# Designed miniproteins, single chains, continued (2): the designs that were tried, part 2

Each design is a single chain, and the fold is of that chain. pLDDT is the mean over its residues in the fold that is shown.

## One batch from the design tools (miniprotein)

Design m4038
Fold by ESMFold2-Fast:
Formats: C-alpha cells, structure tokens, sequence
Structure m4038 (fold): chain A 63 residues (1-63)
C-alpha cells in the first residue's frame, strides 16, 4: 500500500541518518546497530513513537 511504502521510505531515511552519524564518529557502531534494529522492528502503527524514541537516544548520546 502507499502508506506502507511511505513508512518504508521514512525508515530508510532515518537509518541513513543514523549510518551517517556513525560514519562521522558521532555515535558508536553499537548504538547505531541498536537504533537501526528499533527502526527495522517498527510497524506503520508505532513508527511515530519509534522515531521519537530514536531521536531521544540520539539527543542523549550527542549531549
């Protein structure tokens, strides 16, 4: 469905952002893998909550 496709696009964009942070040494590879696992396990129904949690983790690690 279009909704599922849009959520998949958002997941890929968020994972790309996390990979870039790890590549630049701003977060550890371990943190990047944990975050990407959360993103991969997200459903269309809970993705907004997962995205919020990911952003909280990144904010804490970048502080």
Amino acid sequence: SEKEKKIQERKEALKGFVDELAKRGLISPETAERIKKLIDEATPENFDKVEEEVMKILAEDLA
Scores: mean pLDDT 83

Design m4039
Fold by ESMFold2-Fast:
Structure m4039 (fold): chain A 64 residues (1-64)
Amino acid sequence: AEKEAEKFREEAVEAVKAGEDEKKALEKLREKLGELVKKDPSSGGIAQEALLKASEEIGKIVDE
């Protein structure tokens, strides 16, 4: 679960670096993390951490 969440986070950040819209990248990430939590409900905290880290990294990219 943790490794999968980190991979989804990295994919979202790379998508924004490649020119994808921030909102679209974060929406796709939320969907992927939602599927992860649906399969493993105990991964909710891991999913939330990955989303927060992605939001921070993407925010730094769009603010620069």
Scores: mean pLDDT 77

Design m4040
Fold by ESMFold2-Fast:
Structure m4040 (fold): chain A 82 residues (1-82)
Amino acid sequence: SYSKEAQELANKVNSIVMSLKPLEDEPEEVQQQKVLEGMKEYLKEIGEEETWEEIKKNSPSLEEQLKAIEEYFKKKIEELAK
């Protein structure tokens, strides 16, 4: 089972994704931009802006940035679950 910290982080990430339900009829690019925007703001909020700068440097496309940020949160949740 997840630790409290891992569960809280997973819940926050899920809430960002769930905020896209009203945008299901929007183009995929618009939906991807909204997910990325929410996750970027969350990274800044928790003091992880350096992680976002690294993602931008290594992932110039929107698709690559989304994959990198999703992988980052998945890994962070797994680390907190230890």
Scores: mean pLDDT 74

Design m4041
Fold by ESMFold2-Fast:
Structure m4041 (fold): chain A 62 residues (1-62)
Amino acid sequence: DVEALKEEYEQKILEAVGRRDRAAAEEYIAQLKAALEKKVGPEEAERYERNLRTFADQILGA
């Protein structure tokens, strides 16, 4: 289930971002992108990755 996969990785990304662990956040974002490419294709996966990177950057890079 694509939605369950997104929820699982979003939770991991939120935890990593919450503790300011950029390396863990980047790793989880990359893993989610790779998994989504297999299920929904590269265009949708790349769009989702971009949104998550923007979110992480706002909290960690500000």
Scores: mean pLDDT 81

Design m4042
Fold by ESMFold2-Fast:
Structure m4042 (fold): chain A 92 residues (1-92)
Amino acid sequence: SAQDYFDKGQEAFNAGDYESAIEYYQKAIDLDPQYAEAWHNLGLAYFELRKYKEAVEYLRKAIELDPQNIVARSELAFTLMLMGEVEEAEKL
């Protein structure tokens, strides 16, 4: 199930295996494209790998699906600041 893949992704993420976490979160999303938390954690895994463009893309998707996720919005703002996109970060 999508939840089973998400749980495996969280296990990999907590172990610091961000590449495996990405694979599992992607499988969760393939089964449930509206799984906001899986999009959020996918963005965080890309952030940990310093793949900030992908992190921004997936964090934006998480916020689109769950606009009240203040944590994802803050993480998106911080990622944009690290990329030097301060003006875009301040709009969040």
Scores: mean pLDDT 89

Design m4043
Fold by ESMFold2-Fast:
Structure m4043 (fold): chain A 87 residues (1-87)
Amino acid sequence: MEEFEKLPEDVIKRRQELAREIAGALLTAVQAFAEWMEKRYEELKKAGIEPSPAFQALLEQVKRDAERFKADAEEGLARIRASTAAA
């Protein structure tokens, strides 16, 4: 039963901290990827090369996914902080 799997409080806190660090690192990586894609798109345009429709669609999707992931991650972190403060 779940109550029999109770970990020491310090171990639980370390796992929560690790989850926050992973979420933060993933958010940073997604944002960096979106920025890298946009920079490549602008470089192609400056070189007089029209980016493929597939590349343009991917860039738009990556930017949308990055913004949504950022919002979800920020909300998730706020929820974790509120839960930790209440406990």
Scores: mean pLDDT 71

Design m4044
Fold by ESMFold2-Fast:
Order: structure tokens, then sequence, then C-alpha cells
Structure m4044 (fold): chain A 48 residues (1-48)
């Protein structure tokens, strides 16, 4: 679905940002948030 694909793209972007960042810890929190969003999107797909 669009929500699941969007969550995957967000996670990929966050990981790329972390690699290029001067503050990898701050980006690690963004990555963690994106991973939680992906899990929520997967749960929504199961309910459909």
Amino acid sequence: SGALERARRTLRAAREGAKKSNDPEAYQQAVDAAERTLKSAEELEKKR
C-alpha cells in the first residue's frame, strides 16, 4: 500500500542521512522513529 511504501522510503532516507551526518546519534533517533512507523504501517495492512 501507499502507507507501507512511504514508511519504507522514510526509513531509507533516514539511514542515508545518518551516514552523511556530523551527528549520527541524532539521526539514529530519526531512524528508530521511522522503523516504528514502518511497524505501525504493517499492522494497519494486517487489519485491512
Scores: mean pLDDT 77

Design m4045
Fold by ESMFold2-Fast:
Structure m4045 (fold): chain A 73 residues (1-73)
Amino acid sequence: MAVGRAVGHTLAAIADEMEGNYKAAGEHYYEAARLLPKDDPLRKRFYENAIKAYEKAGDTEFAKKVREELEKL
């Protein structure tokens, strides 16, 4: 189930943040958001978390990409 996979990615992202792996955390939050229905309010929150994680990692290109996707929701 896609929602169950989104939960798995969210837990992985939290673990990555605790270890300081911000790029991996951003990737997991981004995948979690994409697995949720487009109308799910958690999808926007996970995109925001992905943007913050990518910015902490210095990955400005991917942060910009996720921000553009968030604006289209």
Scores: mean pLDDT 79

Design m4046
Fold by ESMFold2-Fast:
Structure m4046 (fold): chain A 120 residues (1-120)
Amino acid sequence: MVVGIDVDLEARRYGVEETARRIYELVKAGETVFLKVGDRVYTVEREGDKIKVTDLDDPSKTEILESVEELAEFLRRKLAEAPPTDLVAHAQRLKTWAEHAPPEGRAALQRLADRYEAEA
């Protein structure tokens, strides 16, 4: 399965550490997570006993994370670096990602995009 997570919204609801824990559990269960932080989208995938995070706009920018604590620190860093961005641009990015997602993840990413368009 593919899961889309808006970290800005999820961290406001549950906090960064709980958000990281949920992402970590999904990835350890074999899910691919599409992660939106600010204006950037990442894929989070299992790589052996570790987690691989890839920047979708720049796939050369990959990070290997070993623990939920390292994932939480990654999320905090990226949230702090995130500029305020256009909600319409975010919706367009999520729709583009939905086109490349497996069918089960496509609906989740499209639902996130529709939500951003409604807030714009």
Scores: mean pLDDT 74

Design m4047
Fold by ESMFold2-Fast:
Order: sequence, then structure tokens, then C-alpha cells
Structure m4047 (fold): chain A 65 residues (1-65)
Amino acid sequence: MIKETKNFGVSLTVLKEKLSAKEIILMEDYLRKKGIKLVYTGNDLSEEAMEEQLKKLRELAEEAK
């Protein structure tokens, strides 16, 4: 069921820096079960947006495990 958060956009560079391929797959599966799709984006993010993405990635990685 999708409400507000339909896609979770992340810079590919940030994702590879902080998460392993296995963690990305687990997180993608976890989000898919919640009705949220993980979308890989380019490196076109503001510094503020990158910091927010890192915080969310850490939270999701912990929750997915």
C-alpha cells in the first residue's frame, strides 16, 4: 500500500559508499514489502539532501536487518 512515500531516491555514489550490495538488496526487498520502491539516482544532489539520504539509509539498514 503506497501513500506518501512511493519512491526512495538515493544517489548511487552515496549508496555504494555506505552500503554493501547485499545490504542494498535487503533494503530494496524490505521497502518493496512496505510498498516503497528504491530508485537509484545520479550524483545530482545538494549537500543537504545527501546528508538526509545518509541518515535515512542508516535507519533503513538497521530496520532491514
Scores: mean pLDDT 60

Design m4048
Fold by ESMFold2-Fast:
Structure m4048 (fold): chain A 61 residues (1-61)
Amino acid sequence: MEEKIKKAAEALKEGDYGTAMRHIKALLDQGVDVSEIRDTLVNEYGVDPEHVDIVLAALGV
């Protein structure tokens, strides 16, 4: 989890939404909770919650 979520955070900060979506989708496919992914990206990695919400909406969650 930690390595993939870190890569998702880096991609979001760089504006690479495609790479971020792939890493977040992989976490969701592993059964990681949507709210846990969102909270970690926002609170631990300092990602803008609006950017996280755009990617989650694009993934249908």
Scores: mean pLDDT 82

Design m4049
Fold by ESMFold2-Fast:
Structure m4049 (fold): chain A 86 residues (1-86)
Amino acid sequence: MSELDFEAEVYLALAEIYLTLAKLAMSRPDADLEEIKRMYEKAIELAQKALELNRASPDPNPDIIASAEQVIEEAKKLLEEVEKRL
């Protein structure tokens, strides 16, 4: 893999971690919605960075593109739900 592809994978993994942690936090009755909002925003930011790095690579990985786009779509949908409750 190119270095950019490796960096894209790292950013995607971080985005998935933030998305998972935010979803877990949302399951709590005492959830801090403002903190969860920031976590979803961070997941979107990291996934967008993964897309940028992968697309800039001389050998882009289509699986990274698909996974990052899925994280962005899911995080945006869940962020909208959090914003409705704030």
Scores: mean pLDDT 84

Design m4050
Fold by ESMFold2-Fast:
Structure m4050 (fold): chain A 69 residues (1-69)
Amino acid sequence: KIEELRERARQRVAEAGQQAVDDVKNTEKEASKLTEEEARKIVSQAAFDAGDRLNALRDEAVAEVKKAE
C-alpha cells in the first residue's frame, strides 16, 4: 500500500500547489487596486505562507511513506 500513500501524498501536494497559485494570483489582482507598497507586502506574504505550507506537507508525506516501509 506504499503506492497508495505515495499517490495520495502527490495529490495533496498538487492540490495545495494549485491552491497556492490561485491564492497568489487572486491577491495580485486585488493588490493592483492598492498602493504599490501595500500590494508588494500582501503578495509577498501570500507567497511565503504558501511556500511554508507546501514544505510542511511534503515533509509529512515523506515521513508517512518511510513509516510504511
Scores: mean pLDDT 72

Design m4051
Fold by ESMFold2-Fast:
Structure m4051 (fold): chain A 90 residues (1-90)
Amino acid sequence: SGLEEVVEEIVKLLEEGRYEEAEELYEKNVSKYPELEAVAILAQKLMEVEKLPPAEAFRRAYEIVKERKISPEEALEEARALRAEIAAAR
């Protein structure tokens, strides 16, 4: 259950205010678990709409992705666009 374990570890780091370690863990695992990009984009939307803390938003986003209430492909497409914009901004 690698994905769920990674999500819980990221959530714990975010709750502890260890944002740098949480980001490192995300970046190390996103290539193994592409669903993490879908979780990240949904967490961002939940933070913007519901004003949730990062840890709560990330956990809730994972529950949505796990229940397949959205298409992972659609979320990944949006995440790819965002990553391309970040790369271009460097």
Scores: mean pLDDT 75

Design m4052
Fold by ESMFold2-Fast:
Structure m4052 (fold): chain A 60 residues (1-60)
Amino acid sequence: MSPVEEAVIAIEIAALDYAIKYGVFTEEELKQHIDRVKELLDKMSPEAKKRAEELIEKAK
């Protein structure tokens, strides 16, 4: 897995954390961002996927 793919997921997680904390997105917009992150996770190795999922759960 490339470091660039992991960096992109970290940016998406940070954006979701911001949106959740400040209510910037509607439920529909949040769904779109979550689906985007899920798609990226499916392209990653099992190890990288586990790390990213832990960060997403912590952000919720």
Scores: mean pLDDT 68

Design m4053
Fold by ESMFold2-Fast:
Structure m4053 (fold): chain A 81 residues (1-81)
Amino acid sequence: VSQETLDEEVRAALALIQAAIHLKVAERYLKKGDFEKAIESLEEAIKVLRDALNEITDPQVKADLEEALKFVEERLEEVKK
């Protein structure tokens, strides 16, 4: 593994952790019935993942981020219904 690949894996891991935190915050707001704040938290998770995708070149690392992004986007659409 090259230093460049390792740096991208670390960048992606941090983005996934940050997105997971935003997802948990959104879940808490949904349980309270605060849909507006839940949507804001999901949008922050999407932003974090999209920002990371713009910086990543490794196709496998990109695939992991794209899977996470799709999951959060599907959750956001479910909440907006």
Scores: mean pLDDT 83

Design m4054
Fold by ESMFold2-Fast:
Structure m4054 (fold): chain A 58 residues (1-58)
Amino acid sequence: SELEKLQKEIAEKTKEYIERFKELDENGATREQRIEFLKELIEDLTPLMKKLVKLKKS
């Protein structure tokens, strides 16, 4: 189902973002670089979460 595919996509993206965040921390990324990373994460995951809610209401 579309719901299952979306849940899998969110889980996979979340895992990748966690790993990238660890790499940023280990590499001594600047505060500005960390903020841009968080913006990317929020921008990417927020619409997927909203889509998940809509699919459950349908």
Scores: mean pLDDT 83

Design m4055
Fold by ESMFold2-Fast:
Structure m4055 (fold): chain A 75 residues (1-75)
Amino acid sequence: SLAEGVAQAVRTLIDAGHSDEEVKSAVRTVLSHLVQQGRLSREDAEEAVRRVEEYLEKGDREGAVEALRETLEES
């Protein structure tokens, strides 16, 4: 699914050692493109970004990926 694809891409960035700021930037960029394509609402994109940022701030990288996947599945 779209949600699984986006979540897997983010997990790959994390596993490759990208910084939290790089991961956040990539998430914002991907979700902005999905909003522009009409595949995701702006509100759902903003919620997904917020949840990812909250989990990354706590050092819970697995939680960040799962929160992203769940938010996109619910959209």
Scores: mean pLDDT 84

Design m4056
Fold by ESMFold2-Fast:
Structure m4056 (fold): chain A 82 residues (1-82)
Amino acid sequence: SDEEADEEIERAAEEALKQALKDGLSPDSANAVGAIAAAEKALEHGRRDLAIKAAQLAIKYAERAGDEELKKKAQEVLEKAE
């Protein structure tokens, strides 16, 4: 169901963010990781609009962090969603 998909997307984002913070990433990099996880899970559920929004958010956080690898990963997810 859409409700179950939304819960899985939110959980994926939260767990990825928490793990990134535990791994010593900055808050901006950790937010980018969380947003990428949300975008990837949204794509698995066919939620393209949500995946696009999450990937765009991830690009913004990666740019703030100066993290070119995360920015590239977020751009690749965005291309898959478009």
Scores: mean pLDDT 89

Design m4057
Fold by ESMFold2-Fast:
Structure m4057 (fold): chain A 59 residues (1-59)
Amino acid sequence: SLLEEQKKRLEEARKFGLEWVKKAIDEGKISYDQALEVAKKNGDEDFIKELEKYKKEKS
């Protein structure tokens, strides 16, 4: 269905963005706090949760 296709595209886009952000944090190009601030500003609750989980796993 169109709804399933839209959901898949959204998941792929979110995964791509998340992986890029994780790499940028690891490389020191951006801070975790900066990434979290942008995610909060955009209202992406799923992205916020993934960033918080990532930081906790690296601690």
Scores: mean pLDDT 74

Design m4058
Fold by ESMFold2-Fast:
Structure m4058 (fold): chain A 89 residues (1-89)
Amino acid sequence: SELLKLGQELLAKGEELEAVVQDLIERSLKEGDATPPPEELEKYLAVVEEIRKIIEEKGLPLTHETFVAVRQELIEDNRSRGQALIAEA
């Protein structure tokens, strides 16, 4: 029960990170630096802050390439860990 719940939460986190990433890409291409709606802005800022914190903690350069790599690692890690926990439940 507890493992199943934790696994589902990690999968949901991975899906949220992936969805926010897609929305961010579409907005940056279509609107340039235009401000997204308040509800979406909160989600974007949360994802950006999480990735920035990881980059700073690892002492990596603050570049677009590093940001993309760390973001992809987070998505894959949450998905893999979530699936493993659900399988054990």
Scores: mean pLDDT 68

Design m4059
Fold by ESMFold2-Fast:
Structure m4059 (fold): chain A 119 residues (1-119)
Amino acid sequence: SSMEKERREEFEKKLERMREEFLASLRWLLELLGASEEERAAALERTREALRALEEARRLRFEGGDPERVLALLEEALDRAAEGPLAVYAAVELVVVRKVELGEDPLAVAQRRAAEAAA
């Protein structure tokens, strides 16, 4: 429907805006930290690869796709982001997907694991 197309277009515009803002912020931070042009280019390329996986996960989730595939894409994004700021976004979304889509309560899971370790 036209409404479904409009929702998809709005979602894609939101992803593009978030990507542009994140990459601009990262470029600014790397320049502030005195990174070379080559170091900045390499970091931005790695971040674009991680963002691709994160955005694919977000698109799949928006469309009500397979939660297991969403989790796999978020884990790919986390691996590609390494210890960078984008890793925090991927990790938080992974936790939210586990809670919302799979019914896992991260606090309950942590409490259960702590209790099992104490037994």
Scores: mean pLDDT 75

Design m4060
Fold by ESMFold2-Fast:
Structure m4060 (fold): chain A 80 residues (1-80)
Amino acid sequence: KKEIIELLKKLKELFKEKGVPEHLIDAVDLAIEYVEKGNFEKALEILKKLLEEAKKLGDKESVELIEKTLKLIEEEIKKK
């Protein structure tokens, strides 16, 4: 849980540095909120959409960070 939130915060900072649209930054904040509430399924849906957007932008750093975060969320979902 804590590692997932830390990775999402890093993603938010990368998006700010790269001048990514505000609605995508807001989507990261929403994903953090769902992770904090334990709603990993909703966070997974948001991050899959963010992964598609990062791939379209050619942002390899954000793609790798999102993919790592997705794997951790999938592991949390599989626990129960």
Scores: mean pLDDT 81

Design m4061
Fold by ESMFold2-Fast:
Structure m4061 (fold): chain A 95 residues (1-95)
Amino acid sequence: GGEEAARRAEEAAERARRAETSEEALEAAVEAARAADEAARAGDKEAAERAARAAAEAARAAARRAEDGVKGAGGALAALGGAVTAALAAGAPPA
């Protein structure tokens, strides 16, 4: 269900914020984005919105950590794109 996916996204966002390496932050951000997409597909709007916010937070944390390593930059941008897609799928109007 969407609630389980939202919790996974929030946990992944916390891991991204606590990450010491760009690779760790990127992995957490990708997990948060996937969980947000799952929450959006589950049809629970509140859970999907929470998961989308968590994925956006994780993507920002990964982007900050990418400053510590060039290899993380492309992945952080991909994670941010995933978070945006999840937010749109959660019922935000198409851009």
Scores: mean pLDDT 74

Design m4062
Fold by ESMFold2-Fast:
Structure m4062 (fold): chain A 100 residues (1-100)
Amino acid sequence: EVSKLVAEYSGYAIAAVGSEVEAELKEEKAKELEEKAKKLKEEAEKAKKEDEEKGKELEEEAKKLEEEAEKAKREAEEARREAKEFRERAEELKEKVDEL
């Protein structure tokens, strides 16, 4: 039983770390996309003064980047939730091992 509990604990602990890393990578991606979208919006405003059509194209590109950033944020939140659940499960199993 101890060997089985240790194996299950290790599995959940590794899964938690994996989900935490995924969350951090997705959070970083969201920040990069938000920064790119902000710059593109500023370029769109400048372009719109000289060429309305070109300005609209840049605004559409900025909107797509904002949508991608929002998706990355949601994926990061999901990964954070999974990490928490795996951590809680690992803690339960560790407590059972420590009581043996």
Scores: mean pLDDT 85

Design m4063
Fold by ESMFold2-Fast:
Structure m4063 (fold): chain A 57 residues (1-57)
Amino acid sequence: GEDLERVKAVIEKRTGLKIPDSIKSGAELAAYVAEALGLSPEEAARLGQEAAREAGL
């Protein structure tokens, strides 16, 4: 959805990651970011919350 695309853009800006178009849910996004950055699930969830706030969600 449009909200997910906004969150992806914020995470790409904050981390320098390129998030694949195959990521279609918040859960997939959190798992991808955790693996790519070596974060715990809790750290990935916090980053997702911060990115959502920055995106205006």
Scores: mean pLDDT 80

Design m4064
Fold by ESMFold2-Fast:
Structure m4064 (fold): chain A 65 residues (1-65)
Amino acid sequence: DLDRAMAEIAIAVIGTTTGTRIDVREENGKLVANIYLTDEEKTKKTLELLKELQKKYPFLEVRLL
């Protein structure tokens, strides 16, 4: 399921990565998405998509850097 979650996150991010940097990794059975705030508008849109994914995958953690 982690592989599926990563694939869905990658697909969601591909359409919204213009101006947004994202690093996704596994930590202690959790998926952690680190988002670098470079473009506030694009970052907000990416965060909204990631929050939708968190509803499906509660082990997904999102961090703003």
Scores: mean pLDDT 67

Design m4065
Fold by ESMFold2-Fast:
Structure m4065 (fold): chain A 91 residues (1-91)
Amino acid sequence: SKEIEELYKEVEKKIEELEKRLKEFLEKYKLPMPQEWIKLLEEIRGKLEKAKELAKKGNYEEAKKLLEEVIKKIEELEKILKEGEKELEAL
């Protein structure tokens, strides 16, 4: 479905934007990437690849559900980043 392909592109763009923001944050404060962030990014990427495989097999409903889970995990990591930015600016 073209709708699923467009959703993949949107999710990929969100992941790229998030990875850029994480890199800029860590470089600004000279911090290593926390293991929790690494695990979340691995989950995000893993679920995205699983969703692509499901769509390739014609299982669009399950693929869409996994993409929605990926979006929620991206939002979770964005919240973690925002709280970290506020905490370090307050120092």
Scores: mean pLDDT 81

Design m4066
Fold by ESMFold2-Fast:
Structure m4066 (fold): chain A 68 residues (1-68)
Amino acid sequence: DMDALVAQSQALQDYLDDQSEEKEKEFIEAAKKSNPTLYEMVEKEGSVKATIEKMVKMGREGQRETEE
């Protein structure tokens, strides 16, 4: 549901603004409901920050593969 993705995006912004344990927990719960793959990545990487950095890196690598 798009509303669940919007809630996840909002929770991520709240976490980036405060970087508090409470906001990190809210983001993890939102991701668990809207994007199970993202939740699994957070568990695998051990932190929300490490997961975000990995996703950014993967996105850049994907762009590189499509560059001519």
Scores: mean pLDDT 69

Design m4067
Fold by ESMFold2-Fast:
Structure m4067 (fold): chain A 117 residues (1-117)
Amino acid sequence: SEEAEEAARAAVEAGAEAARAGELALAAGGSSEAALRALQAGGAAAMAGGVAAAMARRGGEAGAEGAKVAAEAARRGAEEALRGAEASGGGEEAREEAEAALEEAERAEELAERALE
């Protein structure tokens, strides 16, 4: 379904943004566990979203269910990235990327819920 594929793509985008925000937080001198967790969770969300997108193209509910799981993982990554950015001196870019990731993850969750209706 188009809605499930869009949700999965949004989750991939959110995951990638969370991972990037984690990298920026580490580069700003914020050696925090939160930044490392953001990298891990963001990467996992991007991979899960890719799988969900492929499933959504084949049709059925599994793609939409996978997109929801990926979006939840992306949101977790974005929250960790935001904590890492806030702990860093000069983390403006990291904070902006983390906030963008959070918005995209929320949008992905809404799209996945709509696809499941």
Scores: mean pLDDT 77

Design m4068
Fold by ESMFold2-Fast:
Structure m4068 (fold): chain A 60 residues (1-60)
Amino acid sequence: MKLDEEGALKLAEEGAKLAKEGKAEEGQRMVTRAASEAETPELSKKAGEIGGKGLKEGGL
């Protein structure tokens, strides 16, 4: 399934939020899904960067 900009970014933000709440595995899976299912390579990179920053702040 391909995610548009809103879908990919929202999923990446939710993943980052879960990681910060101590659900690191679930958060990482959501970020990975947002990046892998993004409809463009540029969106995939942006979703990965937003989610990755959140995962790092969550201790990953």
Scores: mean pLDDT 77

Design m4069
Fold by ESMFold2-Fast:
Structure m4069 (fold): chain A 65 residues (1-65)
Amino acid sequence: SFEKKVREELRAEGFSEEAIESYLTLIKNISKKEGISLEEAYEKLREWFNKLREIGDEIDEELAA
């Protein structure tokens, strides 16, 4: 199932069980709110976290200056 796949991937990345549950809840909420599939919601969420990581790195460089 999709849920099992997400749990296995997040566990492999070192997420706690509580974090995995929160992540799955967020995926389901995005899917319902946006009217998209769970797979599309997961993809959007991964892209969003990657973008936040990039923005965080830029902010850290500016604050260090």
Scores: mean pLDDT 74

Design m4070
Fold by ESMFold2-Fast:
Order: sequence, then structure tokens, then C-alpha cells
Structure m4070 (fold): chain A 59 residues (1-59)
Amino acid sequence: SEVEEEVRERLAKEFDAPEELIEEAVRDAVAFLEGFRMEITVERAYPIAETILRVDLRA
């Protein structure tokens, strides 16, 4: 989706992280929003994906 693509591009630009971790964080963020029946937007998905990625990079 356009939202997933934009979130992925923004994370890749801001973080020096493996592509696999970025893609996983984006998928998990979207799955979270879908599970709670929330609208999937960049504004909602980005903070969740960024949080997941930051945790993964520390572990």
C-alpha cells in the first residue's frame, strides 16, 4: 500500500538499519492498526513502526 511504502521510505532515510527489520516493523505496525480496526495512515503507522524498529535495533 502507499502508506506502507511511505513509512518504509521514511524509516530507511532516517535509520541506518537492515531493510528486513524496517519491512518487519512496518508490517507489524499495520497489523496492529488492522487488529484495532483503526484507519491505516502514515501519521498512525509511522510512530508505531519507529518504536518497533528502535526496540529491535537495541536488542
Scores: mean pLDDT 84

Design m4071
Fold by ESMFold2-Fast:
Structure m4071 (fold): chain A 77 residues (1-77)
Amino acid sequence: SEAEEYVKKGREARAKGDFAAAARYYYQAGLIYEKEGKYEEALEYYRQSGVLAAIAGDDALLEEVSARARELRKKLG
């Protein structure tokens, strides 16, 4: 699936030490999983994206991912 392709790109970026790119790829995967109704997978990749965004110093992405994950958790609770 398209989400799995972004996960693969994220893993490859992370292996190369490109944490900023890895964070963006995992965020894209999370967005696709959420659109598909795969909420557990969406939250997993939002979490991984947030961790990597924090390591990379991408505060804007960290805030965006955190807000989206929080809203998704509200829908599920």
Scores: mean pLDDT 91

Design m4072
Fold by ESMFold2-Fast:
Structure m4072 (fold): chain A 83 residues (1-83)
Amino acid sequence: MSMEELFKEAKEDAIRLARQFAESLKSVSEEEKKELIELAEKAAEKYPFGVLIAIALAAAFVNRGEDEKEVAEWLIKLLKKYS
């Protein structure tokens, strides 16, 4: 795999995982889910590996029992900084 192929696959995976994560949230509004996905798509253009790590960490927080709304707010704030 070339570095360019790796970057492209990481971007596609980041966007897919961001969508899956947003759709898994039960306590977050549809507007916030949409914002999360749009910000993840924008951030993944420049920082796909960073988005992958951020989504993985957010999913880990939710699985650990952290409040979904607080995790979503944290992730949106982080993605805004890098979008």
Scores: mean pLDDT 85

Design m4073
Fold by ESMFold2-Fast:
Structure m4073 (fold): chain A 55 residues (1-55)
Amino acid sequence: SREEQRVESLVEAAKEAIDMRPEEFDKVRETAVKLASQYSPELAEKVKAELDKLR
């Protein structure tokens, strides 16, 4: 679905940002979740869960 594609894109972009600056993990996660929440609360929860697995 389009929603799944958006989650995948946001997670991949966040992973690249975290890989570049791991010390900014919390800030990148917060930003990605906030962006996803503008589209859907469910998408925000999925992005949060996926990024939290990277800890």
Scores: mean pLDDT 79

Design m4074
Fold by ESMFold2-Fast:
Structure m4074 (fold): chain A 58 residues (1-58)
Amino acid sequence: MELIEALKSPDPEVRYEAALKLGEIGDEASREALVEVLKNDPSGRVQDAAARALGRIL
């Protein structure tokens, strides 16, 4: 659950790393949080990481 909290970090690098880590773990509980990041994150790099993570969870 700490990684899901990291997705809300003000630092885009922290959010990017959290999204990648959640995708590697395949944590289905993070799916909704990753979808929110994909749609609403101001950083395209973080959005890309969330999309990759969702591909692993699905």
Scores: mean pLDDT 78

